# Designed miniproteins, single chains, part 101

Each design is a single chain, and the fold is of that chain. pLDDT is the mean over its residues in the fold that is shown.

## One batch from the design tools (miniprotein)

Design m3527
Fold by ESMFold2-Fast:
Structure m3527 (fold): chain A 89 residues (1-89)
Amino acid sequence: MEKIREEVYKDVKERIEKLTPIKPQSPAEKARWDADLKEAIDELIEKGYEPLIKRYVELKNDPSKQAERDRLLDEIVEKVLKILTEKVK
């Protein structure tokens, strides 16, 4: 599970950084951003989205499933962003 969590964390972080106009600039900001992202992924797993995350990671090794991987990543990113925005309220 930890390897799956690390793999999805990396891809989600890269995708969100491309979507957000504001990027962490200092080491402290980067550490906080990394902590918030990991917490959001853990919250998704606790909410029952572990099968979605596992399916995404499994599909990363299948070149015929690129479109399915991209769709699953977009769904995971959308859910992570919702968790992150709810914490700012």
Scores: mean pLDDT 75

Design m3528
Fold by ESMFold2-Fast:
Structure m3528 (fold): chain A 82 residues (1-82)
Amino acid sequence: SAEKHRSFLLQLKELAKRLLEEGRTVPPERWRDVVDAIQAGETAEELVERYKDWPPLTEEDRQRLEEWIAASDHDLSLIDKA
């Protein structure tokens, strides 16, 4: 549903913002698990608390997370228009 997709995008955006703020990233091997958890209804706050030992943010990861925030904002604007 649009509501579930909106919730997913909001939590994904919030996770990316918190990772940027804390200078951490999701390990590539854990990325699918994180996406699946958010799709299952877990919040960014819950994930940040669970995975506090995530590796430090690289410059490439910073750009990727910023791109995700921008993409999520774009997708949210399309949902709000529909």
Scores: mean pLDDT 77

Design m3529
Fold by ESMFold2-Fast:
Structure m3529 (fold): chain A 80 residues (1-80)
Amino acid sequence: KEKLESMKKFADNFYETLKKLLEEGKISVEDAKKNYDNFYNFLKEYAKKHLTPEEQKEFNAYLDERKAKFDTYLEEIKKK
């Protein structure tokens, strides 16, 4: 339980940091997407090795939702 919640918080913190860097113009949209995709893949592999099958399903669903939101956010930034 605590490990799953810590991993969700870690994913959220990474997203918010990347969003802030994009808003400040310190990173390109392309680099932000690449960094997020690499981090997302890392977290999925980590979950597979360290979480129970039930926790893996919950965490993977959470990551998929966060990725969809981030991709939507990147498209919104491109319009500005």
Scores: mean pLDDT 79

Design m3530
Fold by ESMFold2-Fast:
Structure m3530 (fold): chain A 76 residues (1-76)
Amino acid sequence: MLEKLYEKLLELEKNNVISPWERIILFALRRGELDKLTPEQRRYLEILLKMLAGEPLDESDDLVREIRNLLAYKEK
């Protein structure tokens, strides 16, 4: 799952549609520095991983909704 997320984030970077938060996660994955993420950045990472795994998410969470909208917009 982390490898799939890394690959997805690399595609976003190549297409110049990567957000600042996604870029921070990409660099953390690249360096194996996930433990250096802030609690909010780590929560963002967890939501991205659950989305990629097809795991259920709390759709009442504002951050979950923002990430879903952002990803849908980027994929067109």
Scores: mean pLDDT 72

Design m3531
Fold by ESMFold2-Fast:
Structure m3531 (fold): chain A 64 residues (1-64)
Amino acid sequence: SAADALEQLAKQSKNPEAQQYLLKAAEALRQGDSQTAATYINKAAEAEGVSPEEISDKISEMIS
């Protein structure tokens, strides 16, 4: 699932701030709150210096 992919990405992240945001995004998705999840994905991307699209692409790859 996308939430499981986010948790896996968090474990692979070397940035503690991004790791926390990815975990919060996974939690939001498990609660059914996709808007809050998107907000935390954007914050994680900002912390890692990447686009939110790069994170979304990694999630899509992991759940395909």
Scores: mean pLDDT 83

Design m3532
Fold by ESMFold2-Fast:
Structure m3532 (fold): chain A 61 residues (1-61)
Amino acid sequence: MAERDALLERSIERLRKEAPKMKFPLTPEQVDEIAEALRLIDRGVDKAIELSKKGVKLEPI
């Protein structure tokens, strides 16, 4: 359980709170879609970091 995951979840919670206060309020369904997209991006970043670390390890220079 990483702090980055906690920050992501907090951002989603803020979106949920702010959505009804926006000029054009987002539905809970739209917030869920955004949340899933953000989680996919977060997973992609984690994989990129792992690949970068292994790449650096593989580079003899």
Scores: mean pLDDT 68

Design m3533
Fold by ESMFold2-Fast:
Structure m3533 (fold): chain A 79 residues (1-79)
Amino acid sequence: SAALEQIKAEAERIIAEANRILQELLEQGREPDAETQRRLEELVARLQELLAQLPKEEQERLHRQLLSLQHQRYQEELA
């Protein structure tokens, strides 16, 4: 449905925003400060609310993508 596609698109936008923040930190050689950490937590909370409205398969896919991106970016920065 159109509503489901809109929810999915919004969830993907949130993931993209989180990835952008993590990429900026990596490019600047910076670790997340308290403000950035709070922002990422807010994005994750909002994403979880949207995912609850999606089919289980889509929830698992998008959640996995967010976690994978966060771990990869932070590991590369710390290396």
Scores: mean pLDDT 72

Design m3534
Fold by ESMFold2-Fast:
Structure m3534 (fold): chain A 74 residues (1-74)
Amino acid sequence: SAVQRIADALAASLKAMDDDEVTVLTVAPTEEDGLRAVRLAAEKAGYEIKKISSRRETLGGRERWVTSATLRKV
């Protein structure tokens, strides 16, 4: 699923960076997919969500949802 692919990629990135606090942006087909992917990635990488927001944007002529989150390592 889109959620699983985005979550796995983001979780791998979070683990590789190993930063105590990070702001991430992810792009998903739907608002729900973006929010779910960020939550799943944070859980998998051992981060907690301090702030999360979503916005609709047109990227490359296609409607997408951009999710922005501030995460802190647990």
Scores: mean pLDDT 86

Design m3535
Fold by ESMFold2-Fast:
Structure m3535 (fold): chain A 83 residues (1-83)
Amino acid sequence: SSALAKVQQLLQEAAQYREQAEKETEKYNERAKELAKKAKESSPEETPKLIGEAIREIGLGVQALIDAKQFEAQAKAQAQALL
C-alpha cells in the first residue's frame, strides 16, 4: 500500500540521517583529539583556548546526535500517523 511505502521511506530516511550524524560525530571527536594534543604540547597561556576549542568540537558532535535522535522520533511519529 502507499501508506506502507511512506512508512518504509520515513524509517529509511531516519536511518540515513543517523548514519550521517554518526560520521559527523566521528569527525568532531577527531578534531577534538587533535586540539587536546596541541593543548598538551602548548604553552600555559595557549592551553585554555585550545581546551575550549576541543570542548566546542565535542559539543558539536553531541548536538549532531541529538538532532538525529529528534529526527528519528519525528519520523516514527509520522509513520504511526500513517498506520
Scores: mean pLDDT 87

Design m3536
Fold by ESMFold2-Fast:
Structure m3536 (fold): chain A 86 residues (1-86)
Amino acid sequence: ADRLAALLERLFAERYEATLATIDRYAQSDPAVAEAALREFEAFVEDLLALLATLGAGQPWAEPFAAALRARVEELRARFEALLAA
């Protein structure tokens, strides 16, 4: 359980950082590239949420992690929209 949680957290952090960097680089110059990266990250999070619904069932760490995943998607979307408005 702990090894799976740590692996998922690391994989999520790596994908989040890569997506954030792409949004920061491209949102104002090539927004289609930034939007594609955000969409790919949203799809990745949907896959993780589906995995947590099955493999994380009854685990005390699963629901807080799912909530954090949802919050991070909203944060990246808000950042992308803010950069487009600037």
Scores: mean pLDDT 81

Design m3537
Fold by ESMFold2-Fast:
Formats: C-alpha cells, sequence, structure tokens
Structure m3537 (fold): chain A 96 residues (1-96)
C-alpha cells in the first residue's frame, strides 16, 4: 500500500504535486482532467482552509466519476466515509 505521511499544508501540497507528476504518464479522460485541476489548486493553496476546500471538491469529482463508471452504491458510501474521515484527520493534524 502507498504510505503518505501528511502532517502539514506543505506535505499535502507535495502529495498533490506527486499525483500530478504521475498523471503525466497516463492519457487522461475529461473526468480525470477535472481531478488534476483540483490537485493543481491544492498544490497552489496559500492556506489550510483553501487546500481543504479544494480537496473536498476533488473528492466530490472523484465520487461522481466512480458513479458514472458504474461503481455500486455500497462502494461509493464506503469511499465517502473514508474520505470524510481523512479530511477530519488532516484538519486535526494541521491544528497541532
Amino acid sequence: SFETSIKSLEDLKAAAKAVIEKSKSVELDEEQKVVVEYLEKIANAESVEEAIEELRKLFEAQIKYLEEQGLGEENIEEIRKKLEEYIKKLEKIFKE
């Protein structure tokens, strides 16, 4: 499994940049291009609030893409819960 230790806004921005770099080796569809646009906004965020807002939009775009790909409702619900928990964890870490 990919282990990413995100403890600050700079770590989150670095993680976004790493995903953008990997995406350059793959032909992106329109939905994947939307994901990259949100990642670029996260990578350029000047505050925790801005980064979290763009991260939430990224997760919403990814969930919509997976629904359009035919992923089942149970799987979508599990992903939503995991992503919400991840955001809450990041907000807690950024306060410490």
Scores: mean pLDDT 75

Design m3538
Fold by ESMFold2-Fast:
Order: C-alpha cells, then structure tokens, then sequence
Structure m3538 (fold): chain A 80 residues (1-80)
C-alpha cells in the first residue's frame, strides 16, 4: 500500500540519519525518492517538502551536484 511504502522510506531516512548523519548524501537520495513517490501519488505538498529537504542535503554536500538542479526542477514543475 502507499502508506506502507511511505512508512518504509521514512524509517530508512531515520536509520541512515542515525548512522551517517541527517545531511548525508544517502539521506538526500532517499528524500528525493520519497518526493518522487509523493508526486506520483498526487501528494504535491508532501513531494515539495521532501524535495526541499533533499535539496538542502545535496547542497550541503556539494552545491554543484546535478541532484541540486534536479530537485529545483521538480519543485518548479509542481509549482508551475
């Protein structure tokens, strides 16, 4: 179900944050995936929230990372 997949992804973020820190690249990637999942299910406000979190994580790691641009593009497309 959608709720089970969301719960699994949220638990994965918590686990990675515990082992690697909240601003790690792996946390950013998992937040991006969760954003995509929310967007595919029409939950645009939740999608934007997780894309913004992903943007912060990627920008903290490397501001020139292509994922920084990808998160910005996904947010802009939802808000268009």
Amino acid sequence: SMDQRIDDLRQQIQRISQTQGPDSIDVGMTQFILGDYYQMNGRNDDAIHYYEQSYRSFSSYNPDDPFVTDTQTNIDNIRA
Scores: mean pLDDT 82

Design m3539
Fold by ESMFold2-Fast:
Formats: C-alpha cells, structure tokens, sequence
Structure m3539 (fold): chain A 88 residues (1-88)
C-alpha cells in the first residue's frame, strides 16, 4: 500500500493534474483488486483498505492536500470494491 501511494504521488508530480491522479488511483484500484482476487485475498484487501483509509488520506494529503487525497483514495477504494464484487 505505501509503495502504491508513492506511485500515485509520483504520477501527480509528473502531470500536475488532479484528474490524472484520480484516474491513476482508479486504475491502480482495479489492478490491485484483480491481483487480490486471484490470490484468494479479495475480502482481506477490502478490510485493509477500510482500516487504513484515514492514514492513507493523511499521508497523501501531505503532498496534494486533503481534498485531492480524499478523491484519489475514494477512487481507488470504489474501483477495488467494484472489481472484487464483479469477479465473485
């Protein structure tokens, strides 16, 4: 998760676009969810996202601010949930 958040922040630094960061977060959520389902850890991945949500927002907010951090984390979480639900 920490490594994934770093990748998302690097994308924001490269583009300077909030929309690009949110889209990158959505795509990362889909990809990570597919890997979790393939490993039989879909439900565990969702639980970890819920438990770590506040800390992830705080960490990302240090770079991009709270509003953008919340949008990025929400996009990641939604994409992950939808992907896990679809693959069940």
Amino acid sequence: MEERMRELLEEYERTGSEEALVEAARLAGERDARKAVEAGRGEEALRRLEEGREKLIEEIAKVVGREVAEKAVEAYERAARETIERLR
Scores: mean pLDDT 75

Design m3540
Fold by ESMFold2-Fast:
Structure m3540 (fold): chain A 91 residues (1-91)
Amino acid sequence: AEERIEEFIRRISDSEERARRIRELLERALELQARLRELLARGAEPAEIAEVLRELARVLRELAELTVDEEVREELLRAAEELERLAREYE
């Protein structure tokens, strides 16, 4: 897992500084994804689920802005748009 994350960061960054910022955002995305899984598993309120989905989408958009890989950028933006759509359905 850690090796795959470092390989991914290396692929989507062009400097150590950018790689560091991307790593922090990726860690935040993984934390939010774990939180989302927890909320879904215990049947949390729709509003709470929508909030986490919106926050995750925000982090993915920020990652997209930092990445130098166009394919990854497009994937991150599509994922963010889908999360934003899902959040609206839960509201």
Scores: mean pLDDT 81

Design m3541
Fold by ESMFold2-Fast:
Structure m3541 (fold): chain A 91 residues (1-91)
Amino acid sequence: EERVVLDPEEAEAALRRQLAQMPALIEKAKAAGNEELAEAVVLLGEIYRWALRHGVERLVALVERLASEPLDEPERVIELLRALHRAIREE
């Protein structure tokens, strides 16, 4: 039984919408010389594709395992994305 809340269905739809925008955002970031933003978007896209393939619930569990700290600074978000990307590659 799946607990029906707005979040899982909205999360999947949000991932698909964001993935569609990512190529343009990556090119804009590269054109602006913002390599960190370009890297973050690439990592996020790979994480989203993994979640859509293996289930959003698996990504949530992985985030809960790795994100024990507040995401109050951009640097922490980027580090979390790198940790998530490493973890999904081990799968």
Scores: mean pLDDT 70

Design m3542
Fold by ESMFold2-Fast:
Structure m3542 (fold): chain A 84 residues (1-84)
Amino acid sequence: MAQTPADTIADASGASLEEAAEALHRAVERILGKPLTDEQREAIRTGTGEQVRKALGLTPEQLYRAAVEALKELGIEVKPGPPF
């Protein structure tokens, strides 16, 4: 079973998978400074963290930052801090 970043955000926030995927999409667009393609949006909805990183050209740190911002958009207070 592959945990997706969207699944993790949905579980942590209590939001739907669709809401989590849209929040993550907006956070990634902000990090990349450009709009995402339909293919990249689909990767965010269905892909594992590794698949999302490869499809979008993100570092693990950038994907983590996107997940934190998505959680904040969904109303979850995340303590600031880098991944160990």
Scores: mean pLDDT 74

Design m3543
Fold by ESMFold2-Fast:
Structure m3543 (fold): chain A 64 residues (1-64)
Amino acid sequence: GSALARAVAAGAVEAGGPRPSPEAARTAKDLAEQAGIGTAEDVARGLRLGGDEEAARAVLRAGE
């Protein structure tokens, strides 16, 4: 669910991860699927709520 996506994305932003990178977007999408936290859109929404608009856009683009 989106709650897990938000928590994971917020943690990544706070940890100072490579937010705008395509590798980060791919990893977030893959982990969301494996963990059952939803789709690329759920992960992107979490990243936006965590304050990382660039990473959110990257995840959506990687999902396409």
Scores: mean pLDDT 59

Design m3544
Fold by ESMFold2-Fast:
Structure m3544 (fold): chain A 73 residues (1-73)
Amino acid sequence: MEEELRKEINELYEKFLEKLQELIDSGADPETIEKARKLLEEMRKAVEEWEKGGDPQEALERIKKIYEEFEKL
């Protein structure tokens, strides 16, 4: 179960980075890129909290919410 949660977290993180790169490459509005970077920082913090002994289920929930907000950009 934990290995599956780690895989889901890593997949979401990779998708986030790919979409962020697409936004940058497409010449998206600077404000949109700034919002995306802030969401990436929130995602990194969630992963960091999990690696420090946090609940992986809570980390996955936070990361999913961050990714949903990012997809709205």
Scores: mean pLDDT 79

Design m3545
Fold by ESMFold2-Fast:
Formats: sequence, C-alpha cells, structure tokens
Structure m3545 (fold): chain A 58 residues (1-58)
Amino acid sequence: MTIFDFAKQVADQAGLHYHNDSLEALVKFVLQGANESTDLNAVPTAKTKELLQAFFQP
C-alpha cells in the first residue's frame, strides 16, 4: 500500500470525498515541507500515517 492509497483510505473513513489530484495535493500539504516534486513513498511512513490520521480525525 502506498502513502497515497493510505491517505485515500483514511479520507474515506472520515467521510471525505476528494478527486485523486486534490487528495495528492492535500497529502503533500499535510506533510510539512512537501511540494509537487516530493516522492510520497520516500517520506517516513509511520510519521506520514500519524499526520494524515490526525488531520482527518472527526
């Protein structure tokens, strides 16, 4: 599972509906210091999951 796949799953569980492009941009925004050229698979997975879950918490 990629970080993008995980982000989509967390967003779906939070009841949020995003197009893939918007979700990728949001994930990069939540990962402080990320931009459009950032390889999301190279970012530390545990910290990325924690930040995404915190962001999408109800």
Scores: mean pLDDT 59

Design m3546
Fold by ESMFold2-Fast:
Structure m3546 (fold): chain A 73 residues (1-73)
Amino acid sequence: DEELRDAAIYVLALELARKNGYTTYDGLLKAYQQALKADDAKIAEAIAWVKANKSATQIASLAAQAKILKAKG
């Protein structure tokens, strides 16, 4: 499910940005590129977390934000 995967990668990017103190759009873009390089197991865990903790509307919103970052990177 591409939408779940996109949402999960965006959530990983937000966690990485928070851990690194990134408060700017450029910092979030760097975190997003780091999240894209995560192994399949970490991405699968993030997908499971998003599926358990986010509504369909929230998943769609997160996936849309991921696509914006993908277009800029």
Scores: mean pLDDT 81

Design m3547
Fold by ESMFold2-Fast:
Structure m3547 (fold): chain A 79 residues (1-79)
Amino acid sequence: SMMDELRELLEELARRLAAGEPLSDEELQKVIELAEKAGLHSMAAYLRTVREEAKTLSPEQRRRLLALAVRLALHELRE
């Protein structure tokens, strides 16, 4: 399902970010598009805001912000 695809992608990105790997704008855009298709408009809007904020940060600060955002999105999907 769309929700299962979104969850699996978020879990994978959370693991990679926890390992210190960067997250590309293209990968974040895929998450945003899946959230919108799943009807999770508030999550999609939040992630777009995070993406814009991340552009003003250093690579390490960006990784930490994105890791927190992905973790929050996963928490919302488990409810």
Scores: mean pLDDT 84

Design m3548
Fold by ESMFold2-Fast:
Structure m3548 (fold): chain A 76 residues (1-76)
Amino acid sequence: SMDHELAEQILEGFKRQMEAAKERFPEMAALVEEKLKEVEQLYEDLLAGKLSLEEFKERVTAIFEELQREMLAKAA
């Protein structure tokens, strides 16, 4: 479905950003892998009908913002 295609695009974009983050901050690799697993679980929950597309987008955005704050703290 269109919603599943959009969610897949969001997941793939997040994966690309996570690979870039691991290259820039190797010391954060464990945290990055943890957050990637969280987003993959949210995607599975969406596919199973346990989560709406809107909830998926909100949760992925929150996870991304948390990770960005951690990366900014490392850069300071």
Scores: mean pLDDT 84

Design m3549
Fold by ESMFold2-Fast:
Structure m3549 (fold): chain A 91 residues (1-91)
Amino acid sequence: SKREEIQRQKMLLATLLYLFELLLEKNNVKEVSKEQLIEEINSQSFLSDEEKQELISIVNDFFSTRPDKKLSAEQMAELVDQRIEELEKQE
């Protein structure tokens, strides 16, 4: 159903935030590049190839206006919140 798809997309966004925060902690940094985040997504054995592709697509969208820049935790949270709001409007 549409509602189940929205819930699935929200879970993917939560997973993305988790991996982003993990990268910040693991590397003791305040900002993460697109390449670092994609590498972390691809390294996860618990994600299917389809889930990895969807997460990479979201990451590419988030960095589309900032391709050579890094994102902070605050910026990443804002982008995720915006995407969740867009999903909720599509119910």
Scores: mean pLDDT 82

Design m3550
Fold by ESMFold2-Fast:
Structure m3550 (fold): chain A 81 residues (1-81)
Amino acid sequence: SAGKTLAEILRRLSEEAKKKGLDETARLAEQASEYAENGDFETAARLAKQAADKAEGTDPELAKKLYKLSRQLEELAKEQK
């Protein structure tokens, strides 16, 4: 499913953030992955955006990827309404 795919990408980005010492970004991305796996795409999108906001000053490329995932999760949340 699309949700499972986005959750897997979020988990990979969480591990990337962790390896870079971006612990807060990693925690938020991991939480976003868990909510996406449970089908709570609205909460997952919000957490992915928060992860992106935390990464922006240190790793703009990682932040960009997380913002893109947040937007894709928002689209899935609209499909549930």
Scores: mean pLDDT 88

Design m3551
Fold by ESMFold2-Fast:
Structure m3551 (fold): chain A 65 residues (1-65)
Amino acid sequence: MLSKEGLEAIAKTAIETAEGDAATKAGTAAVVYGNQGRLDLAAEAIAREAGEGAPAITETLRKNA
């Protein structure tokens, strides 16, 4: 498993590559963290990037983990 710093670096690169709104960037980060089994980091990334939309996306991640 990658360190938190390593996962954050990968997520940052994915977000910078993904051209779109906050929801698209939040989704990209969530996929990166989710694929590594770090649903805690995925939820945190969604909360930071998507703001007020975050709860719906976070709930979907929990149900599909």
Scores: mean pLDDT 62

Design m3552
Fold by ESMFold2-Fast:
Structure m3552 (fold): chain A 83 residues (1-83)
Amino acid sequence: MVAEARERAEEIRRRAEELAKEVGAVEAVRRLIEEALAAIAAGKLEEAKILAMAARAFAAEHLTEEEARSLEPLFRALDAALA
């Protein structure tokens, strides 16, 4: 389980890096949050948690403070849905 979660998080991070090259880092994080919310709606809570963690880590590493602030409402919705 732990090893699978780590490998999945690494895969998500690589996918986000490639996506950011096409659409920019803000849009890449937004899509990760949307994917996490879709996973919650599908009852895939463990997958949603991994996606949420990857989105936050990517945002912390790649987004400016202004860019991160623009995504605060989506992160708030994600946190509420995972609570």
Scores: mean pLDDT 80

Design m3553
Fold by ESMFold2-Fast:
Structure m3553 (fold): chain A 74 residues (1-74)
Amino acid sequence: SAEVEAIKAAFEAEAQAVLAAYRAGELSRDEALARLGAIGDRAMAELKRLKAPGSEIYSLLELAARYQAELEAL
């Protein structure tokens, strides 16, 4: 749905901003990981509130894991 896509797009935009801030030295690694986790938890709660299908929940979990791995590779 458009609402599910908007939630995922907002998550990606915020996750990219966290990575950019970390690359710029504005956030420590622990601060960046904590912020990324909080952003993911909020997006997950929104998808569950909308009763999104399990496939969308799984998609968000995989997306969050990829951003965490990208941050840890920096």
Scores: mean pLDDT 88

Design m3554
Fold by ESMFold2-Fast:
Structure m3554 (fold): chain A 84 residues (1-84)
Amino acid sequence: SEAERHAREALRDLEVALKQKDIVTQKAGLRSALEHAERALAIRPDPKLEQAVGLLREALKETDLNTIKEKAQEAYRLLREAVG
């Protein structure tokens, strides 16, 4: 489905972002992941997907690299569970 396609795109973007050491590049990847996750959520509402979107929005507002990574990693876990 289109929702699954967008969710998988978000997962791929998060995988790439989580490997980045530079905060600016990591946030660019998180923004891309958020865009795809929001599109998936708009097509198919899912509580775990909604939580993942919330965490990605929070991560993008953070300035501490460790906090950004922790929130992005939890978003990744929830997004994986939402996809199945």
Scores: mean pLDDT 89

Design m3555
Fold by ESMFold2-Fast:
Structure m3555 (fold): chain A 100 residues (1-100)
Amino acid sequence: SALVEEIEKLLEEYLEKLEKTKDPKEFLKLVQEFAEEILKKAEQIKDPEEMKRVKELVSEFLEKALRLAAKKMDKESFDEVVEIISELSKKLEELVRKNE
């Protein structure tokens, strides 16, 4: 699927940006932009198998993003990242359930 390939590319691009970023405010902005972009594309997926694959790929990305945040951010900024990630994970889980 072209949408799944676009999502895979976004995951790689955002991970690279998060790894290179030294500013906690830029890190938080990148995580917010990532969540919005991924959710917008994921909402367009109608195939349950593709949606499940996207959820698995995004979950792996989010684990890597949390590890980076733990190294680069203070406690308050880290908690904001956790909140964004939790909300994205919840919305993706709802999309998986609707496409089953």
Scores: mean pLDDT 85

Design m3556
Fold by ESMFold2-Fast:
Structure m3556 (fold): chain A 91 residues (1-91)
Amino acid sequence: MKKEIEREISISMATLLLHLAEEAARAGDFETAVELLELAKRLIESTEELPEEVKREVLEELDRAIEAARAGDGEAAVEHLERAKEILGKA
């Protein structure tokens, strides 16, 4: 039960961070988007109870979103964010 609750909390928090990062990227606030994406990435990396395949795929999409946001490519950042949210939602 404790590990299940910790997983659910971590997924919910990561999903919220990704939603806020998407809104920041859509607004052109790439500095905030990168900060929120890095927080989400750290949270996902520390979540022991996530399936390894889900963790790997989410982290790959978050890395792509961070790179796009740092380059000022809001469209690409949002695309990778939506993919990360879709993968995480299936966990």
Scores: mean pLDDT 82

Design m3557
Fold by ESMFold2-Fast:
Structure m3557 (fold): chain A 87 residues (1-87)
Amino acid sequence: DVLLEVMKKAKEVAKKLREAAKQSSSPETRQLLLMAADAAGAGATDPSLTDEAIRYAEEAARKDPKLRDQLEEAKKKLEEIKKKVKE
């Protein structure tokens, strides 16, 4: 079931973004990553929310360079989710 696979992937990415939030150097970066995690989880049923998650993750990566590699991997997975949701 493609929908179940997408939902599972979205939940895993949301978890990784929350883990990155705990590692963040600032409250601002943490808040961006928590917003990204919430949007990523919801993005399984709405690709526009996946785009929001990518945007928040990119902002967080600019503010906290030590998380950049983790957030680039999360971004790649979010883009894969977006492609699978398209008919």
Scores: mean pLDDT 81

Design m3558
Fold by ESMFold2-Fast:
Formats: C-alpha cells, structure tokens, sequence
Structure m3558 (fold): chain A 104 residues (1-104)
C-alpha cells in the first residue's frame, strides 16, 4: 500500500470517529440513563480523533495505528450500553475501522 493510500485511510478513520463523537453528544442529551457514559465516551473519542489528525499531519503512521486501535476498543466498550437500534450501526463502523487498521 502506498503512503498516500495509508493517509486517505487514516483520514477516513478520523472522519468515522468524528461522526461517532457527534452521535455520542446527541445521545448524552436525549438518553438520561447513559448520559455520563456517553459524555465520557465522547470526550475520550474526541481526544483519539485529535491524536489521529496530528499523527496524519506528522506522517506518524505507527502513532495513527495505535490511536485507531484505542478508538476501536473504546467503541467496543461503549457498544453494549447503546440502544439496540443503534448497536448495529456502531458495529458496522467498528468493522470498517478494523478493516482500515488491517490495511495500515
């Protein structure tokens, strides 16, 4: 895989994680039973997204891979606490992120 292809995959991973941050912020407002968990997950995931972005700018592919692995682990930890209707969507995102991780 070319360096340019790795950069595009890391950028895609960052975008997918960013979408999950916005979704967790939404859940924190409308699902009182999981508000504290959703707020914490959003904060932690946002930090991981920022680390991926910095790693991409610095061409630090090892750091990007480590940040992506932590992002996947956080989403897997969070998934069981989501409403069932949303678990399938998060599961698909986790699978897409794992495919990106295997390629970089």
Amino acid sequence: MSEEEKRRLIALASMLLGAQVLYLVFLSKYEPSIKELADKAADELSRIENELHEALLNKDFERAKEALERGIELLEKYKPHLPESYQKAVEKIIEELKEILEKI
Scores: mean pLDDT 83

Design m3559
Fold by ESMFold2-Fast:
Structure m3559 (fold): chain A 55 residues (1-55)
Amino acid sequence: GADAETARRGGAALARAGLSPEVAGALAGQNSKGDPSMPEEEARRAGLEGAREAA
């Protein structure tokens, strides 16, 4: 969904800022904590994928 795309873009931006893909994914997951529209695990995976694409 749109939230997954947002997490993916966030992960890509963090990777471009010099963070590892794993850290970018973890931050995307934490940012989704408490969001009923997106589970933390799904946000973490989307962020990791975006970070890998940016690398």
Scores: mean pLDDT 71

Design m3560
Fold by ESMFold2-Fast:
Structure m3560 (fold): chain A 72 residues (1-72)
Amino acid sequence: MVDQLIGLGSQYAREGNHEKAKEYFVKAAKLAEKQGDYHTAASFYRAAALLSSDPEEKKKLLEKARELEKKS
């Protein structure tokens, strides 16, 4: 299912639906975090940052990813 979320996120970004793309990746990250997969969760936050064109939002998402990696 993860590959489908990534594919949809990329598709939405191309269509200009950055908000929906980011929502999918954030939800995937939270699910991975609940499963104890901190590295996977951090990866999803980084993917959301790649889909964002807003510098401030990119920074926030990357900071969250770094924090999760420290837990591992």
Scores: mean pLDDT 76

Design m3561
Fold by ESMFold2-Fast:
Parts: structure tokens; sequence; C-alpha cells
Structure m3561 (fold): chain A 60 residues (1-60)
């Protein structure tokens, strides 16, 4: 299981990137803490969808 972290200029950019990645890659789980996006490979579809829905809720 591989975990990657990417730092963005703002939390809003990190949330947008995480949502986009999660919607286009059903094997990735995404999370955002501050302006840092964490990407976890090997997620189930349920984990991937749940992670994206959480980020969408935080972006509203």
Amino acid sequence: MEIRREEFASREEALEAGIKLGLTNPTLAVDVEGNVLTIEEGATLEQAIGSVLRLIGESL
C-alpha cells in the first residue's frame, strides 16, 4: 500500500485536486489536512467514494 503527500498553495486547491483525483481514480482514497493532500493507493471503491464525499462536504 503506497501513500503519497502533495502540498498545495491553499486548502481550497488541495480539496479541488483531491476531489478530482478521487472521482477519476476509483482505487485512490484521498484526504486533506490543511493544504496537504494525502493519496492512498489500493483503496476499495467504497473507501474511495467515501473519501471524495468527505472532501466535497469540506469544500462547501
Scores: mean pLDDT 80

